# Designed miniproteins, single chains: the designs that were tried, part 11

Each design is a single chain, and the fold is of that chain. pLDDT is the mean over its residues in the fold that is shown.

## One batch from the design tools (miniprotein)

Design m351
Fold by ESMFold2-Fast:
Structure m351 (fold): chain A 65 residues (1-65)
Amino acid sequence: PGLSPRAQLSEDLAQPVVKEVSKKMEELTKKIEEEGMSPEEFFKEVEKVNKEGAEKFRKKLEELE
């Protein structure tokens, strides 16, 4: 059993965004460990990464409508 065509398309669009977000989260974790980033700075960067990912995914969805 697979996803519906629309759900499959959403998953296919989400995969690159998820990969980019994961990569950015890994970079942020590295910055905490190597540069001593404060918890406040970390949360602001996480929020920025999530916002950028959501905007990119939204834009791709809008291009299909």
Scores: mean pLDDT 70

Design m352
Fold by ESMFold2-Fast:
Structure m352 (fold): chain A 85 residues (1-85)
Amino acid sequence: SAQDHTLDDAGKADNLVFRADMYEGSAEGFLKQKRYKAAAEEYRKTADYYNKASVYFEKAGDLKKAEEARLRAIQAEKRAETLEK
């Protein structure tokens, strides 16, 4: 049953990165349209999902991917803050 499907920590992290990348793409789309508040909201979602992915990569023992996800979260947070002032 799909209801009892549990991904391992690496699989959970990969899914969270996929979601973060989707939100980042939406943010960049809004930014190109000069929709700065909408872009900032999507960058905050991007940061949240990268932070969650970092935790799961750390649990999986992939410290390099955990660090990369954390840095991408920081970048997204800074972009959101810049767009909102």
Scores: mean pLDDT 86

Design m353
Fold by ESMFold2-Fast:
Structure m353 (fold): chain A 61 residues (1-61)
Amino acid sequence: DEGKLRAEIVRLLLQNPEGLTEEQLAEKLGVSRATVRRHIDALEAEGLVRRDEKGRYLLVK
């Protein structure tokens, strides 16, 4: 369910304000990195998420 995974990604990023890598998100959610990338790319395009210089994803404030 696409909406459920999106909500779980947002929740994890909210709980981890220092940011999480694509690999950390994949491990915590029990999904492939490709699945995480697809959802992260959509969230980044919507302006809800950004990637820092260390490769971690964060919620836009």
Scores: mean pLDDT 83

Design m354
Fold by ESMFold2-Fast:
Structure m354 (fold): chain A 83 residues (1-83)
Amino acid sequence: MAVDHVRRAWRAFVQGDYDTMFQHLDRALSIDPVLAYRQLADIYLQRQQYQLAVQYAQRALDLDPTNTQAQQLLQQAQQQLQQ
């Protein structure tokens, strides 16, 4: 399930294993692209890479404009860039 792949991707990210992280995110993208893009936005926001966080949050919203979590991530990342 996409949720399981997203959890595994986050665990790999915390361990610094980016290859495993991207493998699980690629699997999540094929199952639930909105969830996968939202997770990428969250990862980049957590690492203070705000431009990438905006890009991936926007990708999630392009697919599902009603996704509240993606809207929140986009707002947070944009606030950091516009200060």
Scores: mean pLDDT 80

Design m355
Fold by ESMFold2-Fast:
Structure m355 (fold): chain A 89 residues (1-89)
Amino acid sequence: KEELIQELLEQLEKVEAQMLDLVKNHPGIQAFLRQFFARLKELIEQGKLLEAAQDAYSTAILLDRMGLTELVGPLRELSEKLKEAAKKL
């Protein structure tokens, strides 16, 4: 349980760093993503993995509608990893 949460937090940090780098010239999008990842970190730390997966999935849909298609893949992958992790808790 604890090991799984730590692995997910490490994966989250990697995805956050990657996505923030992709939008480094867009401060408004960076601010949005920082708030989003802070929320996901809190949910993961609380063991609310299905809620975190749903938030990641919904955010991917929102970003796709905004034309930020390059951000969709990483968020969909994160959502699937969180969903699979929830099955192991």
Scores: mean pLDDT 84

Design m356
Fold by ESMFold2-Fast:
Structure m356 (fold): chain A 87 residues (1-87)
Amino acid sequence: MSEYEKRLWAARINLHYLKKWVEENKDKFTPEQLEKVESLLAELDKILGEMEEAVKNNDREKFDELWKRYRKVVEEILKIFEEAKAS
């Protein structure tokens, strides 16, 4: 399996656990935080779909661009998680 296939698989597992944490901890979020994190999770779903197509098309340049975007969205989600935990 290529490094890109491994990264995509790991990203899918990460998204699953991010969604699970939000579902199990909805009461810890303010309504504004919940809307923001759900929007970011939807954006992450779109990025992963595009990453899957990049892997299928062997488009490594597109994958690297999407991976950078994926990382930024994950960082924003984790910031909201830390704010929710602090409450």
Scores: mean pLDDT 86

Design m357
Fold by ESMFold2-Fast:
Structure m357 (fold): chain A 114 residues (1-114)
Amino acid sequence: MKEKLIEELKKMRLENVPIEEAVEFFKKQILKIAKEKWGIESIEELTEEQIYEAVIELLKLLSGIDEPREKLLERIKELEKALLNSKEKPKTAREASPGDLLVLAKLKLLKEIK
């Protein structure tokens, strides 16, 4: 899993795919983790807490950072704040960090759950 995730991310950044494509890829990775950990088959069954837990796991896999959950949650909040307050939003995969892509995918999923 980790090797395929990193390889696919590198490919998307090399090809400089549109941001929407990169975000959709990370949405699928969040859903895959939710299915494997909690047996979640649909977006409608996801809780906000499960989305955050899946994002934390993906962030650990992509960054190699082995920090406590609380510190990773703080990193996610700071990335979200930076993205929301940015006057220029990333338009392509190269303009976004892996953390930026995870935050954008998280925000999109949170809008899609009930």
Scores: mean pLDDT 79

Design m358
Fold by ESMFold2-Fast:
Structure m358 (fold): chain A 85 residues (1-85)
Amino acid sequence: RERLLELARRLLELADEMYQKNPGRFGILRQLARSLVTSIENGLISDEEARDQLLRLLTLLLRLAKSYGYEDIAERTEELLREVQ
């Protein structure tokens, strides 16, 4: 679905920003976000599976951003998480 792909791309942008701040810690998170975008683009997963993965990865990203004090990324992740409904 177009909306899920849009939201997943925004997740990837946030994951990439985390990676840029600390490449040694967030390489896997960035790869998982990229994999989700690719899976949605290629129709490899259902809308339900895509939403579940998006919620799971956003929840993880939020926890990590808060834990590392990346306030801007945490705020933007909370906003995106509210939009995933």
Scores: mean pLDDT 86

Design m359
Fold by ESMFold2-Fast:
Structure m359 (fold): chain A 82 residues (1-82)
Amino acid sequence: LEEVKRIAASKNPLAKALGYALYLVLEGKSDEEIIRELMEKFGLTREEAEAVVADAKRLYDSLTPEQKEEAKKILKEALEKM
């Protein structure tokens, strides 16, 4: 959860891409849909987008159900300000 808060507060483009990918994982989007969104929105290559999705899924798997709900709220607020 602390890592999610750091990602949400970061202005680094890669951290923004990771936060966006994690939000889409929390929303239940497919890997292919997330990869496409990352390529279109952040200008990532497919290989870079796949790496970001893998990192987002690793973060998702590390969270409890309660932490997933909190992470979704934090990321939604951060993305609305982007």
Scores: mean pLDDT 80

Design m360
Fold by ESMFold2-Fast:
Structure m360 (fold): chain A 65 residues (1-65)
Amino acid sequence: SEVDLALAEMLIALGDIFEKRGNYEEALKLYQEALDLVNRMAPSPETERLRAEIEKRIEELKKKL
Protein backbone atom coordinates (compact mmCIF):
# COMPACT_ATOMS: atom_id res chain seq x y z
CA SER A 1 0.00 0.00 0.00
CA GLU A 2 1.02 3.65 -0.40
CA VAL A 3 0.97 4.07 3.39
CA ASP A 4 3.42 1.15 3.78
CA LEU A 5 5.71 2.64 1.09
CA ALA A 6 5.66 6.02 2.88
CA LEU A 7 6.41 4.33 6.23
CA ALA A 8 9.33 2.38 4.71
CA GLU A 9 10.71 5.62 3.22
CA MET A 10 10.40 7.34 6.63
CA LEU A 11 12.22 4.45 8.34
CA ILE A 12 15.04 4.73 5.76
CA ALA A 13 15.25 8.51 6.31
CA LEU A 14 15.44 8.03 10.10
CA GLY A 15 18.09 5.32 9.63
CA ASP A 16 20.10 7.72 7.43
CA ILE A 17 19.97 10.37 10.20
CA PHE A 18 21.27 7.89 12.80
CA GLU A 19 23.99 6.63 10.40
CA LYS A 20 25.21 10.20 9.76
CA ARG A 21 25.43 10.74 13.54
CA GLY A 22 27.47 7.53 14.00
CA ASN A 23 24.63 5.60 15.69
CA TYR A 24 25.17 2.54 13.49
CA GLU A 25 23.28 -0.01 15.62
CA GLU A 26 20.16 2.22 15.70
CA ALA A 27 20.48 2.86 11.94
CA LEU A 28 20.73 -0.90 11.29
CA LYS A 29 17.56 -1.59 13.32
CA LEU A 30 15.63 1.06 11.35
CA TYR A 31 16.85 -0.28 7.98
CA GLN A 32 15.94 -3.84 9.03
CA GLU A 33 12.42 -2.67 10.02
CA ALA A 34 12.08 -0.97 6.61
CA LEU A 35 13.27 -4.15 4.85
CA ASP A 36 10.80 -6.31 6.84
CA LEU A 37 7.98 -3.94 5.84
CA VAL A 38 8.95 -3.98 2.13
CA ASN A 39 9.22 -7.82 2.19
CA ARG A 40 5.56 -8.02 3.35
CA MET A 41 4.34 -5.90 0.42
CA ALA A 42 3.18 -7.15 -2.98
CA PRO A 43 6.01 -7.24 -5.58
CA SER A 44 6.24 -4.11 -7.76
CA PRO A 45 9.00 -2.03 -9.40
CA GLU A 46 8.68 0.44 -6.49
CA THR A 47 9.12 -2.21 -3.77
CA GLU A 48 12.05 -3.82 -5.67
CA ARG A 49 13.86 -0.46 -5.95
CA LEU A 50 13.24 0.27 -2.26
CA ARG A 51 14.43 -3.23 -1.25
CA ALA A 52 17.67 -2.73 -3.23
CA GLU A 53 18.22 0.69 -1.60
CA ILE A 54 17.71 -0.74 1.90
CA GLU A 55 19.93 -3.80 1.26
CA LYS A 56 22.72 -1.53 -0.04
CA ARG A 57 22.48 0.63 3.11
CA ILE A 58 22.58 -2.44 5.37
CA GLU A 59 25.63 -3.86 3.51
CA GLU A 60 27.53 -0.55 3.76
CA LEU A 61 26.59 -0.16 7.43
CA LYS A 62 27.83 -3.68 8.31
CA LYS A 63 31.30 -2.62 7.09
CA LYS A 64 31.31 0.06 9.85
CA LEU A 65 30.22 -2.23 12.73
Scores: mean pLDDT 86

Design m361
Fold by ESMFold2-Fast:
Structure m361 (fold): chain A 90 residues (1-90)
Amino acid sequence: SMSKEELIEEIEKLKKEAEEKFKEKDPELNKILQEMAEIGIKLVDEGKLEQAESIIDKMKDIIKLYEKDPKKALELAKYYLKLAKEIFEK
């Protein structure tokens, strides 16, 4: 399992990668990935490290899928964000 510091570093890297790849090309996807990153950081701050690691894995899956299927990546991102909000906001 990743440490708190490693989780934060990975989330910040993914946040930056999303901005660089999608800010201009797919602003909606970038917005979703930024929101997922914010949830991930909040989960780390609350000591919910396994849930934060799950957010990292989901963000990586979305970014990787975009190279093959941008539409499916956006749909998956919307679904994962909904799940992340349900876990955190309840």
Scores: mean pLDDT 87

Design m362
Fold by ESMFold2-Fast:
Structure m362 (fold): chain A 98 residues (1-98)
Amino acid sequence: MDPKEIFDKLLDELKVPERVRKQLYALLFLSERFVAPNLEPGAVTVAISKLLSDGYSLKEVLAAIARLIVEGELNKIRTADELYKKIKELIDSGKLYK
């Protein structure tokens, strides 16, 4: 399965609204600058890779990123380490997108 098919399936399961889905798509597959202009280039890929290596599921990570988009928090994050820590905090606290 290609990455876009996995992405579409996970967002359907999470019931992410179309607006947030488009922002997630842009963030992951086009440019983080469309959604998070203050993020360093490649920060999303680095943060996701580290979270997956730590044993978090892609679904949990995508749910946390969707939550950051909804809350307007992504525009305050500048580095991969900051993004990693914020996603980890949301997952560990149970504040996932439902």
Scores: mean pLDDT 76

Design m363
Fold by ESMFold2-Fast:
Structure m363 (fold): chain A 73 residues (1-73)
Amino acid sequence: MTPEDVAQTVGDGLLTHGHLTPEEAKEFKERMVKEMEELLKRREELREKFGITSDSELLGRIATLAVNRALEK
């Protein structure tokens, strides 16, 4: 799954549940893609830092961090 796919899924969920306006959802998706790409460049560093051996668990941690950063103003 690409960063764009994750950002679309999360952004659409937040829009559907009334947490973001359409304009905010667009900005959130753009920010989330950039934050995920930045974290993915540091994937092996983050794996060692968090002691995570599972790729799925590491990707889940990266996605959570990207969501939190994308929601910051």
Scores: mean pLDDT 78

Design m364
Fold by ESMFold2-Fast:
Order: sequence, then structure tokens, then C-alpha cells
Structure m364 (fold): chain A 80 residues (1-80)
Amino acid sequence: MKQFKVTVTFEDGTKVNAIATIVDDTHVEITLEDTGHKLTLRAIGKTGEEVYEQLLKGEPVTLVSPGFTRTVTVTAIKEL
């Protein structure tokens, strides 16, 4: 399982620190460091490997929540 410490940017521009876990092609788990709250998100049209490579390059990755239209952007701080 691949993990990164990330900055999560919400739709309102709020930024928080989190741990991103790439579980599979349809499941990225974000654990917010301040609250411990977990978000189950996915990158539409991308494999888990493509998400991993973009985060490794420090590129922003857009993730969406299933069944809810919430969109966040994650940017890697470091690989864990």
C-alpha cells in the first residue's frame, strides 16, 4: 500500500494536512491529521499507479467522493 503525507485543498480553498493511502484504482483513503476523520475518494479516469506517480512528482491530484459531488485537490509533501 502506498502512502503520502499530503496537503488537501477543499473547494472553499481551505488547506489541511492529511495522510493519503492509495488502496486501489477506485479507492484513495484520506485521513485528516487534525480530526482523524477519514474520507473515501477516487481519481476519475486514473489508475492507482497513475495517482502514485503524480503524487511522487509533486503534481496535484483531483479526487472526488462517491455519491457526493465533493472535490478536493491533494499535493504530496512526502512519501511515507
Scores: mean pLDDT 80

Design m365
Fold by ESMFold2-Fast:
Structure m365 (fold): chain A 67 residues (1-67)
Amino acid sequence: MEEEAKKYLEKAREAVLNGDGAATAQYAIDALKAGASKEEVVNTIREAAKEAGNDETYRLALAALDQ
């Protein structure tokens, strides 16, 4: 996997843990543009959201990815 994609996935995860839905959506889109698959992005965000207990952040990120 390209290093840029992995970097954005890690930033998306941190944004989820911080409860920052806007940053999560932005980093998810950046990860996709850098070559991450939609499934990798969704799974990373979902795992982090479950760990943080904030399903709302996960839903916001999914809505951004559907565009």
Scores: mean pLDDT 74

Design m366
Fold by ESMFold2-Fast:
Structure m366 (fold): chain A 88 residues (1-88)
Amino acid sequence: TGLSDAEKQAMDYLRDAGDYLMLAQRYLSRGDLEKAREYLELAREYLKKAEELLKQVTDQSLKDAMQQGIDDLRKQVERLEKQIKELE
């Protein structure tokens, strides 16, 4: 059976958060601190959206996998924020 609308949307938000984090890292490597911060904040926003939808996920294995993904991306966000602050 297919994913529920909430499960699909949570996965989409998690993917979007990862994409924004990748963009933040790319702009940081180019020295564009303003854009790096902008995409970092978008990554945080989409992680929060994914985490909220996780409450509607009934498949425990999928929920655990998605929570792990959120936690891993959140750690990357925190590391990147620290790197941006060190360059200010």
Scores: mean pLDDT 86

Design m367
Fold by ESMFold2-Fast:
Structure m367 (fold): chain A 91 residues (1-91)
Amino acid sequence: TEEERRRAELLELARLLGFLKGPLEKRFGQAAGDQVDAAYEQLKQLVPDEYHADLDAAYQEGLAQQDPNISDEELEKLLREVDARLQALGS
């Protein structure tokens, strides 16, 4: 369903945010990681409480899979994807 599709998109966005935390902290320090945490908390506010456990699991999965040594090109690509997805949800 459309609702199941939106849920899957939100879970993937949470995973991507977790994945980005390490690469951003390595380049820009703890303040960048704090911004990722803030973006994730903002994402949670956009969804029903019943989905929060699944979002937390996806975010933790992203954190576990992160590679701080990804290329600048890959990081820029992922940041553009996350920004576009967050902007679409916030509109």
Scores: mean pLDDT 82

Design m368
Fold by ESMFold2-Fast:
Structure m368 (fold): chain A 64 residues (1-64)
Amino acid sequence: SNLDEELEEIANAILEEALEIASLETIRKAIAESLGLDKETVESLNSEEAIKAKIFEELKKKYE
């Protein structure tokens, strides 16, 4: 949907800006702490694509 495309662009922009000031590992830890994620879920956030997908998922939950 058009909303999904817009949220994906926003998720990408958020990750790009975060990567300018922090490592992927730091971003993963910040997301885990903010969302209260289980250790197994945190370990699955092992790539830029996985982290972007998680940001997209959280945005979609807020805006549906």
Scores: mean pLDDT 81

Design m369
Fold by ESMFold2-Fast:
Structure m369 (fold): chain A 70 residues (1-70)
Amino acid sequence: RADEIRKLTDKAVEALENGDYDSLEQYILQLFKLAGVPESSAQEIITNVKEGRLTADDIRFMGDVLIERV
């Protein structure tokens, strides 16, 4: 699971950097599902990213926090 979270986090960062918000949304939803976090929390993160409130480094940090849950 930790390796899967790291892989998805890297893909989410790449999607964000490329402006691919559809892929970003899919990767964040998968991350939260693997970590056992509610989908509603993933939707809040996705909204914050789309509004420019989160950076690639924030997503990397989120991935590290999620790894601690599995």
Scores: mean pLDDT 76

Design m370
Fold by ESMFold2-Fast:
Structure m370 (fold): chain A 65 residues (1-65)
Amino acid sequence: SKIEEAEKRLETLKAQYDAKLDALVQAIKDNAPEEEIQKLRDEYITAANAYISAENELLKLKREE
């Protein structure tokens, strides 16, 4: 179903979001170069936006039943 596909996509994007957040936090803790931290911030923001978009799409699909 479209809902099952959206749920699976959301799980994948959440895992990516969590991984990017963890990588960013670890780099900051390790005092990584500012260029590396900036790259990880950009990757985190991209993953967060994808996750939020997928969550909104899932909510829309559930309301259309």
Scores: mean pLDDT 86

Design m371
Fold by ESMFold2-Fast:
Structure m371 (fold): chain A 82 residues (1-82)
Amino acid sequence: KYTITITLPDGRVVTYVANFSDKAEKLVEKIAEEAGAKVKEEGDIITLEVGGHKIEVNKNDTVAVLLAKLHDAGAEIKVEPA
C-alpha cells in the first residue's frame, strides 16, 4: 500500500492510503468529503468538479487511472510507502 497525497488545483489536500489497482470509487468519495468537491453520478460515470475542472471516471476504474486524470487537471500527486 501507498500513502497518496493529492493537492487539488484549488490548493485543497486529500491524503489516501491505497494500492494503485484499487477501485477509484472510494477515493472519489474521499475527495468529495474532505475537499467539498462536487460529484455527479450518471450510470457508471462519476463526474468530479474540482478547481473549475471536470474529471470523468468510470466506477470500475483504478486509483491509478483517477490519479492520472487528476494530474492532467492540474493536481499535484505525491506517493510514499504506507
Scores: mean pLDDT 79

Design m372
Fold by ESMFold2-Fast:
Structure m372 (fold): chain A 79 residues (1-79)
Amino acid sequence: MITKEDIDELAKRLMRVHGLNEKEARILALAILYYGEDPSVLPDELRKKLLTPVSREEAKELIEQVRKYLKDKIDELEA
């Protein structure tokens, strides 16, 4: 089971590596942990990009695409 601690740990790493803020990093961490390997939820193209963000700008673009597909789940976790 993926826990809040797992999300927080990955989010802290993403903040350090990509210079994301806490909210952005948590969204990206959640997408990677829950849906990075699940072809039924996110398109293949988006899933591949989640595993290999290169820049802060690319990571932010991925977060916006993830919000489009996971809006309800992200809103629930930010609440």
Scores: mean pLDDT 69

Design m373
Fold by ESMFold2-Fast:
Structure m373 (fold): chain A 88 residues (1-88)
Amino acid sequence: HMEELYKIVKEIVDELRRKGLSLEEAEQWLNEKIAEAQKRGDKITEEAYKLVLDYLRRLHKRRQEKSPEEIAAERKKLEDFLNYVKSL
């Protein structure tokens, strides 16, 4: 369950990077995807989109308060955590 959830989260993050959306556009897209998952009864995918939305909101707040190097360090920590979960 946890491993599957983080695999989906990683895929969503990768898709957002590929799309090059602004934070506002990404939040709108994620809200639309959450609603779509809710209609399908896909609770795991719904939770994955919610986690990504929370992550982006936290990242945006930190960007306003932090230097570029601190933002990069936080992204690396999240990626290291996701990779660790996948290795379990």
Scores: mean pLDDT 73

Design m374
Fold by ESMFold2-Fast:
Formats: sequence, C-alpha cells, structure tokens
Structure m374 (fold): chain A 76 residues (1-76)
Amino acid sequence: MRKEAVQLLLEEAKRIYRELVELDASEEQLKEARELVAQIEQIAAKPEPTSQDVLEAAELVRRMKEILEEVKKEKE
C-alpha cells in the first residue's frame, strides 16, 4: 500500500540522518537533511498518500543518499 511505502521511505530517511550525525556531517548538510526528513514526515502524515506523494518521498530519500555519499567521500 502507498501509506506503507511512504512509511518505509521515512524510516530510511531517519536512518540516513543518524548516519550523517555519526559521520560528523557539516551543520549545512545536517540542516538540509533535517529539512528533507521534515518534508517526508509531512507526506507520511497524509492518511491516503497519492502515487505522486510516494514518488516525491522517494526523490527526497534519493537526495539524502546523495548527501550521505558526499559526506562519506569527505571522510575518506
């Protein structure tokens, strides 16, 4: 169900945010990640998310993954 898909994406976003904190990401990177998580939480709060809501949440998670990969490269 779309609601379950959005909830899984939110859980993944929260996991990525925890990894960013553990990797000591910059305040700017953490701020962007917090804003992305907040946007996914707004989508997840909808009782009946649309297919477009799921796609939007997935794109927000993809951006969080990009930030995580950038932080990992900076720490290597």
Scores: mean pLDDT 84

Design m375
Fold by ESMFold2-Fast:
Structure m375 (fold): chain A 60 residues (1-60)
Amino acid sequence: SGMEGTLLLIRQAVLEAAISVLEEVAEKHPEKKGEYQAEIDRVRAELAETQARLAELEAS
């Protein structure tokens, strides 16, 4: 696999870590739950796109 696969794996790890941190911060700041949920949803969408692209490369 070329650099694209490596960069997608790094991106997947970073996005998963970002979701974990956002969920932890949201638990400590329930007054901002809506803002954190919107950001979590955005990051989860990017993670899904990254995972779909990884699956395409693995199928090749």
Scores: mean pLDDT 85

Design m376
Fold by ESMFold2-Fast:
Structure m376 (fold): chain A 68 residues (1-68)
Amino acid sequence: MPLSAEEMRERALAALEEALAAARSPEQKRRVLDHWIGLLRHEAARSTDPAYRAALEELIAEAERRRA
């Protein structure tokens, strides 16, 4: 069931923020970010919708910025 690209991006960012807030150490935050990047890359590779893929790539870039 397709959400709009914008709705998906907003919900994914909210979920990432909650997961990062729940992480208790820098190592746990790194693992959360690595896991999210992996999932987002997998979904981007499988997506046939260009707008949805673009939103996934934006989320990957955001997670990579937070990892740095």
Scores: mean pLDDT 79

Design m377
Fold by ESMFold2-Fast:
Structure m377 (fold): chain A 123 residues (1-123)
Amino acid sequence: MIKPLSKEELRELLERLENGEPLTVREALAALLAAKDATLDKSLLEEAIKKIESLMTNEEKRKEATLVYELLRAIVEGDEELAQLLWDLLLARLEQLAKKDPNEPLSPELQIAVEALIKSLLK
């Protein structure tokens, strides 16, 4: 059984992100698991989408960011079936990354997404 993150734990992760400290893959996985079944703030996700788009400066960077970008869009647009599929794909990818190195710093697009998701959970 995965223990749900407390509001205090979520606030600590958010403070670290806002201070420019990257979260690890393991920490991001725990936050994303909390967000999957939650009601999320669409305006915060729309801001995150715009920030991620600013990182998509070439085809390779677009490919790397595509999964998280499309997930946030599916959530905002209310496409529940697509959102569920993309959640499962993202969580599976992060679980594989955590098996290699749980302390690996989170990519910039995932940092933006996780910050928006944590902010949404704390409302």
Scores: mean pLDDT 81

Design m378
Fold by ESMFold2-Fast:
Structure m378 (fold): chain A 58 residues (1-58)
Amino acid sequence: SDERIEEALERIDRLIEENKDNPIKLFSLTIIRSELDFARMTKNEKTLEAAIEALEAI
């Protein structure tokens, strides 16, 4: 849903700000953010779920 993707984007943007001194974590977060942006553009629920699961694994 649109609400889930907006919440995930807010969460990942916060994590990026919090992890500016960790380049490996920043790289992973940047990839996940790109996946969330793609899910938002395509409204693809499977892509959204995969991106959220990856975010939870961090």
Scores: mean pLDDT 81

Design m379
Fold by ESMFold2-Fast:
Structure m379 (fold): chain A 65 residues (1-65)
Amino acid sequence: PIVIPEEKSEELLEELKKQAIEKFDNGDFMGAVQLLRLIEKLFGKEALKELPENLQKLYETFSRK
């Protein structure tokens, strides 16, 4: 398991959130979803709630089979 220090964890989370929003705004919905899955894997579902509702709905839609 990869252990990320808290200081780097916060910086990484903010960067991933920024990249996910940027991908969504550019119409790269699959790229946005991949970044959201990475955020959930590293930081848990609570970190996803910090994102805009539009990205949360996108992730919920693509998380279903």
Scores: mean pLDDT 76

Design m380
Fold by ESMFold2-Fast:
Structure m380 (fold): chain A 74 residues (1-74)
Amino acid sequence: MIVLSERERRVAGAVLELDTRGPATVREVAEATGLSQATASRILRRLEAKGVVRRTATGGYRIDVEALSRSVLG
């Protein structure tokens, strides 16, 4: 199972919420979470490495629902 820190869960939650309106930018995630853009960018890169989010061709991030489902169900 993918284990997330509290901050990583907060960033993942922000991406999921923003995903209803399209891919989340680093700026939008930073604004939604109260983090700096540098911190949000580092956490998003870690979440991408863990398979929780994926980067789009436009440079935004989306939740990887299939990878998240596999991580929760084991």
Scores: mean pLDDT 74

Design m381
Fold by ESMFold2-Fast:
Structure m381 (fold): chain A 93 residues (1-93)
Amino acid sequence: SSLAEEAIRGLEGIKEFVRLAAERGEITEETAEKIIELLDRAIEAIKQGDYETALELLEEAKREVERGALNPYVAQMIIRELEEVEELVRKAA
């Protein structure tokens, strides 16, 4: 699915942004590692066509961002990008 491929590209972009945010001290390294692990699992779920599990993992990633981001603006940006990916996943299902 082109929507599934777009969702995967979106998640890869979010992973890169999270890594850079951790390097800048805007998110703790522990929080960034947890988010990246959840996004990697979501990407694999999308590749398997398991969109329900992907959406659950993205919701968990949003909760980790809300708990562990040191910069509220960065938290808001990541959550918004995750919500856009969730919309693509819902449309692909």
Scores: mean pLDDT 90

Design m382
Fold by ESMFold2-Fast:
Structure m382 (fold): chain A 77 residues (1-77)
Amino acid sequence: MRVHLTVISNPDSKLSTIVVVSEDGTILHSETFKASPEELKKKVEELIRELVEDQGAEIVDVRYVDVPAELSPEPNE
């Protein structure tokens, strides 16, 4: 099974979200937590190990993106 792993960091809140999506678009895992970059890395490594060793999944991509945890009210435009 091929999966995409996305790590979303919210710099304002120090929250990180890890999302694992299969190639058919099914969300296999979603977790949000507060952690240092080092703890986040450990979580990602553990999840990758679980996916590969336990489920025989192939990690197609690992992406790190920044997303604001809280947005000011969006302008009318």
Scores: mean pLDDT 72

Design m383
Fold by ESMFold2-Fast:
Structure m383 (fold): chain A 84 residues (1-84)
Amino acid sequence: YKEKILAILEELRELAEKNNNKELVETVDKIIDLINNGQEKSLEFFNLLLKLLELAKKTLSESDFEEVDRLVQELLRLLSLQQR
């Protein structure tokens, strides 16, 4: 699951970069760091996911936001399956 989770985070980072949104890129990078440190259950991790969705909704086009939302939902699904 970790490899697939990291692939989703890379897609999120690419979407942020394509939109020239430095704050979104930094938010995704922080989420990647938490995953790499095994802190995916931390309050900070969930707060960063909420910040990512809020920021994307405010700053991205409707279609790009829908893609971010889809990727975040898939990320949460994979984390749930990994945790059981």
Scores: mean pLDDT 80

Design m384
Fold by ESMFold2-Fast:
Structure m384 (fold): chain A 81 residues (1-81)
Amino acid sequence: SKETLLKLIQAIEENAEDSVLRKLYKELGLDVDKMLKMSTAQRLNEVIRLAQKLDPESRQEVMKKVYELGTALGHEALKKG
């Protein structure tokens, strides 16, 4: 759902290192340097806008990548300590 995607993106923005954020933005086709100069709210709006602009197939690929990245940061990292 959109709500789940927003929560995952917010968690990534709040907890990820710049290297992880750079990978996410690059995968989304965003200007990495421009994104890193934005506030968290502005970054979230840009990612949402891009996701809405994508065709259904591309959007599913983006959602999968965001989900995998969010899981790695939130759940898998906690399992490994």
Scores: mean pLDDT 68

Design m385
Fold by ESMFold2-Fast:
Structure m385 (fold): chain A 62 residues (1-62)
Amino acid sequence: GVGLVTETGVVDEEARRLAEERGWTLRRIPLGLGDGDRLLALVEELRREGDTELLVLGASPL
């Protein structure tokens, strides 16, 4: 699944653990629901930084 790390605590802790296991640099992004344009702009910004990885998480809608 695919998702985004937000300012919500529960999902952020899972993302943090996964990033540490993978050796990724995780940047916390405070995004609201429906901030699609802001999300895309941020992904492009992070892509320009070779040492920064945006961790994307997904969860079942259940």
Scores: mean pLDDT 51

Design m386
Fold by ESMFold2-Fast:
Structure m386 (fold): chain A 91 residues (1-91)
Amino acid sequence: MAAEEALAMVENGAPKVLERYKEGKVSEEAAEYAEKALAAKDPKERIKYGFKALLAMGGKEVPDEKIEELAEAIVNEDLERAKELAEEIEK
């Protein structure tokens, strides 16, 4: 469920980031991440760039390595590791 939920969040969230960019409400960096997420064929990369876009839209700066670890944990269904990383990112 974790990977499917994350992919659903990206598929619903990334288009919203692009719409907000057209309205001048988010940074160009957030829009670029959203476009990369939608173009990505690999689930890990899709989740990674999608979460980067959503975090950038929210004004949060998160290290690239942490987002990559989160995406990997989600794709590998390591629910405990994914939860730990998500809680660190939300702080």
Scores: mean pLDDT 79

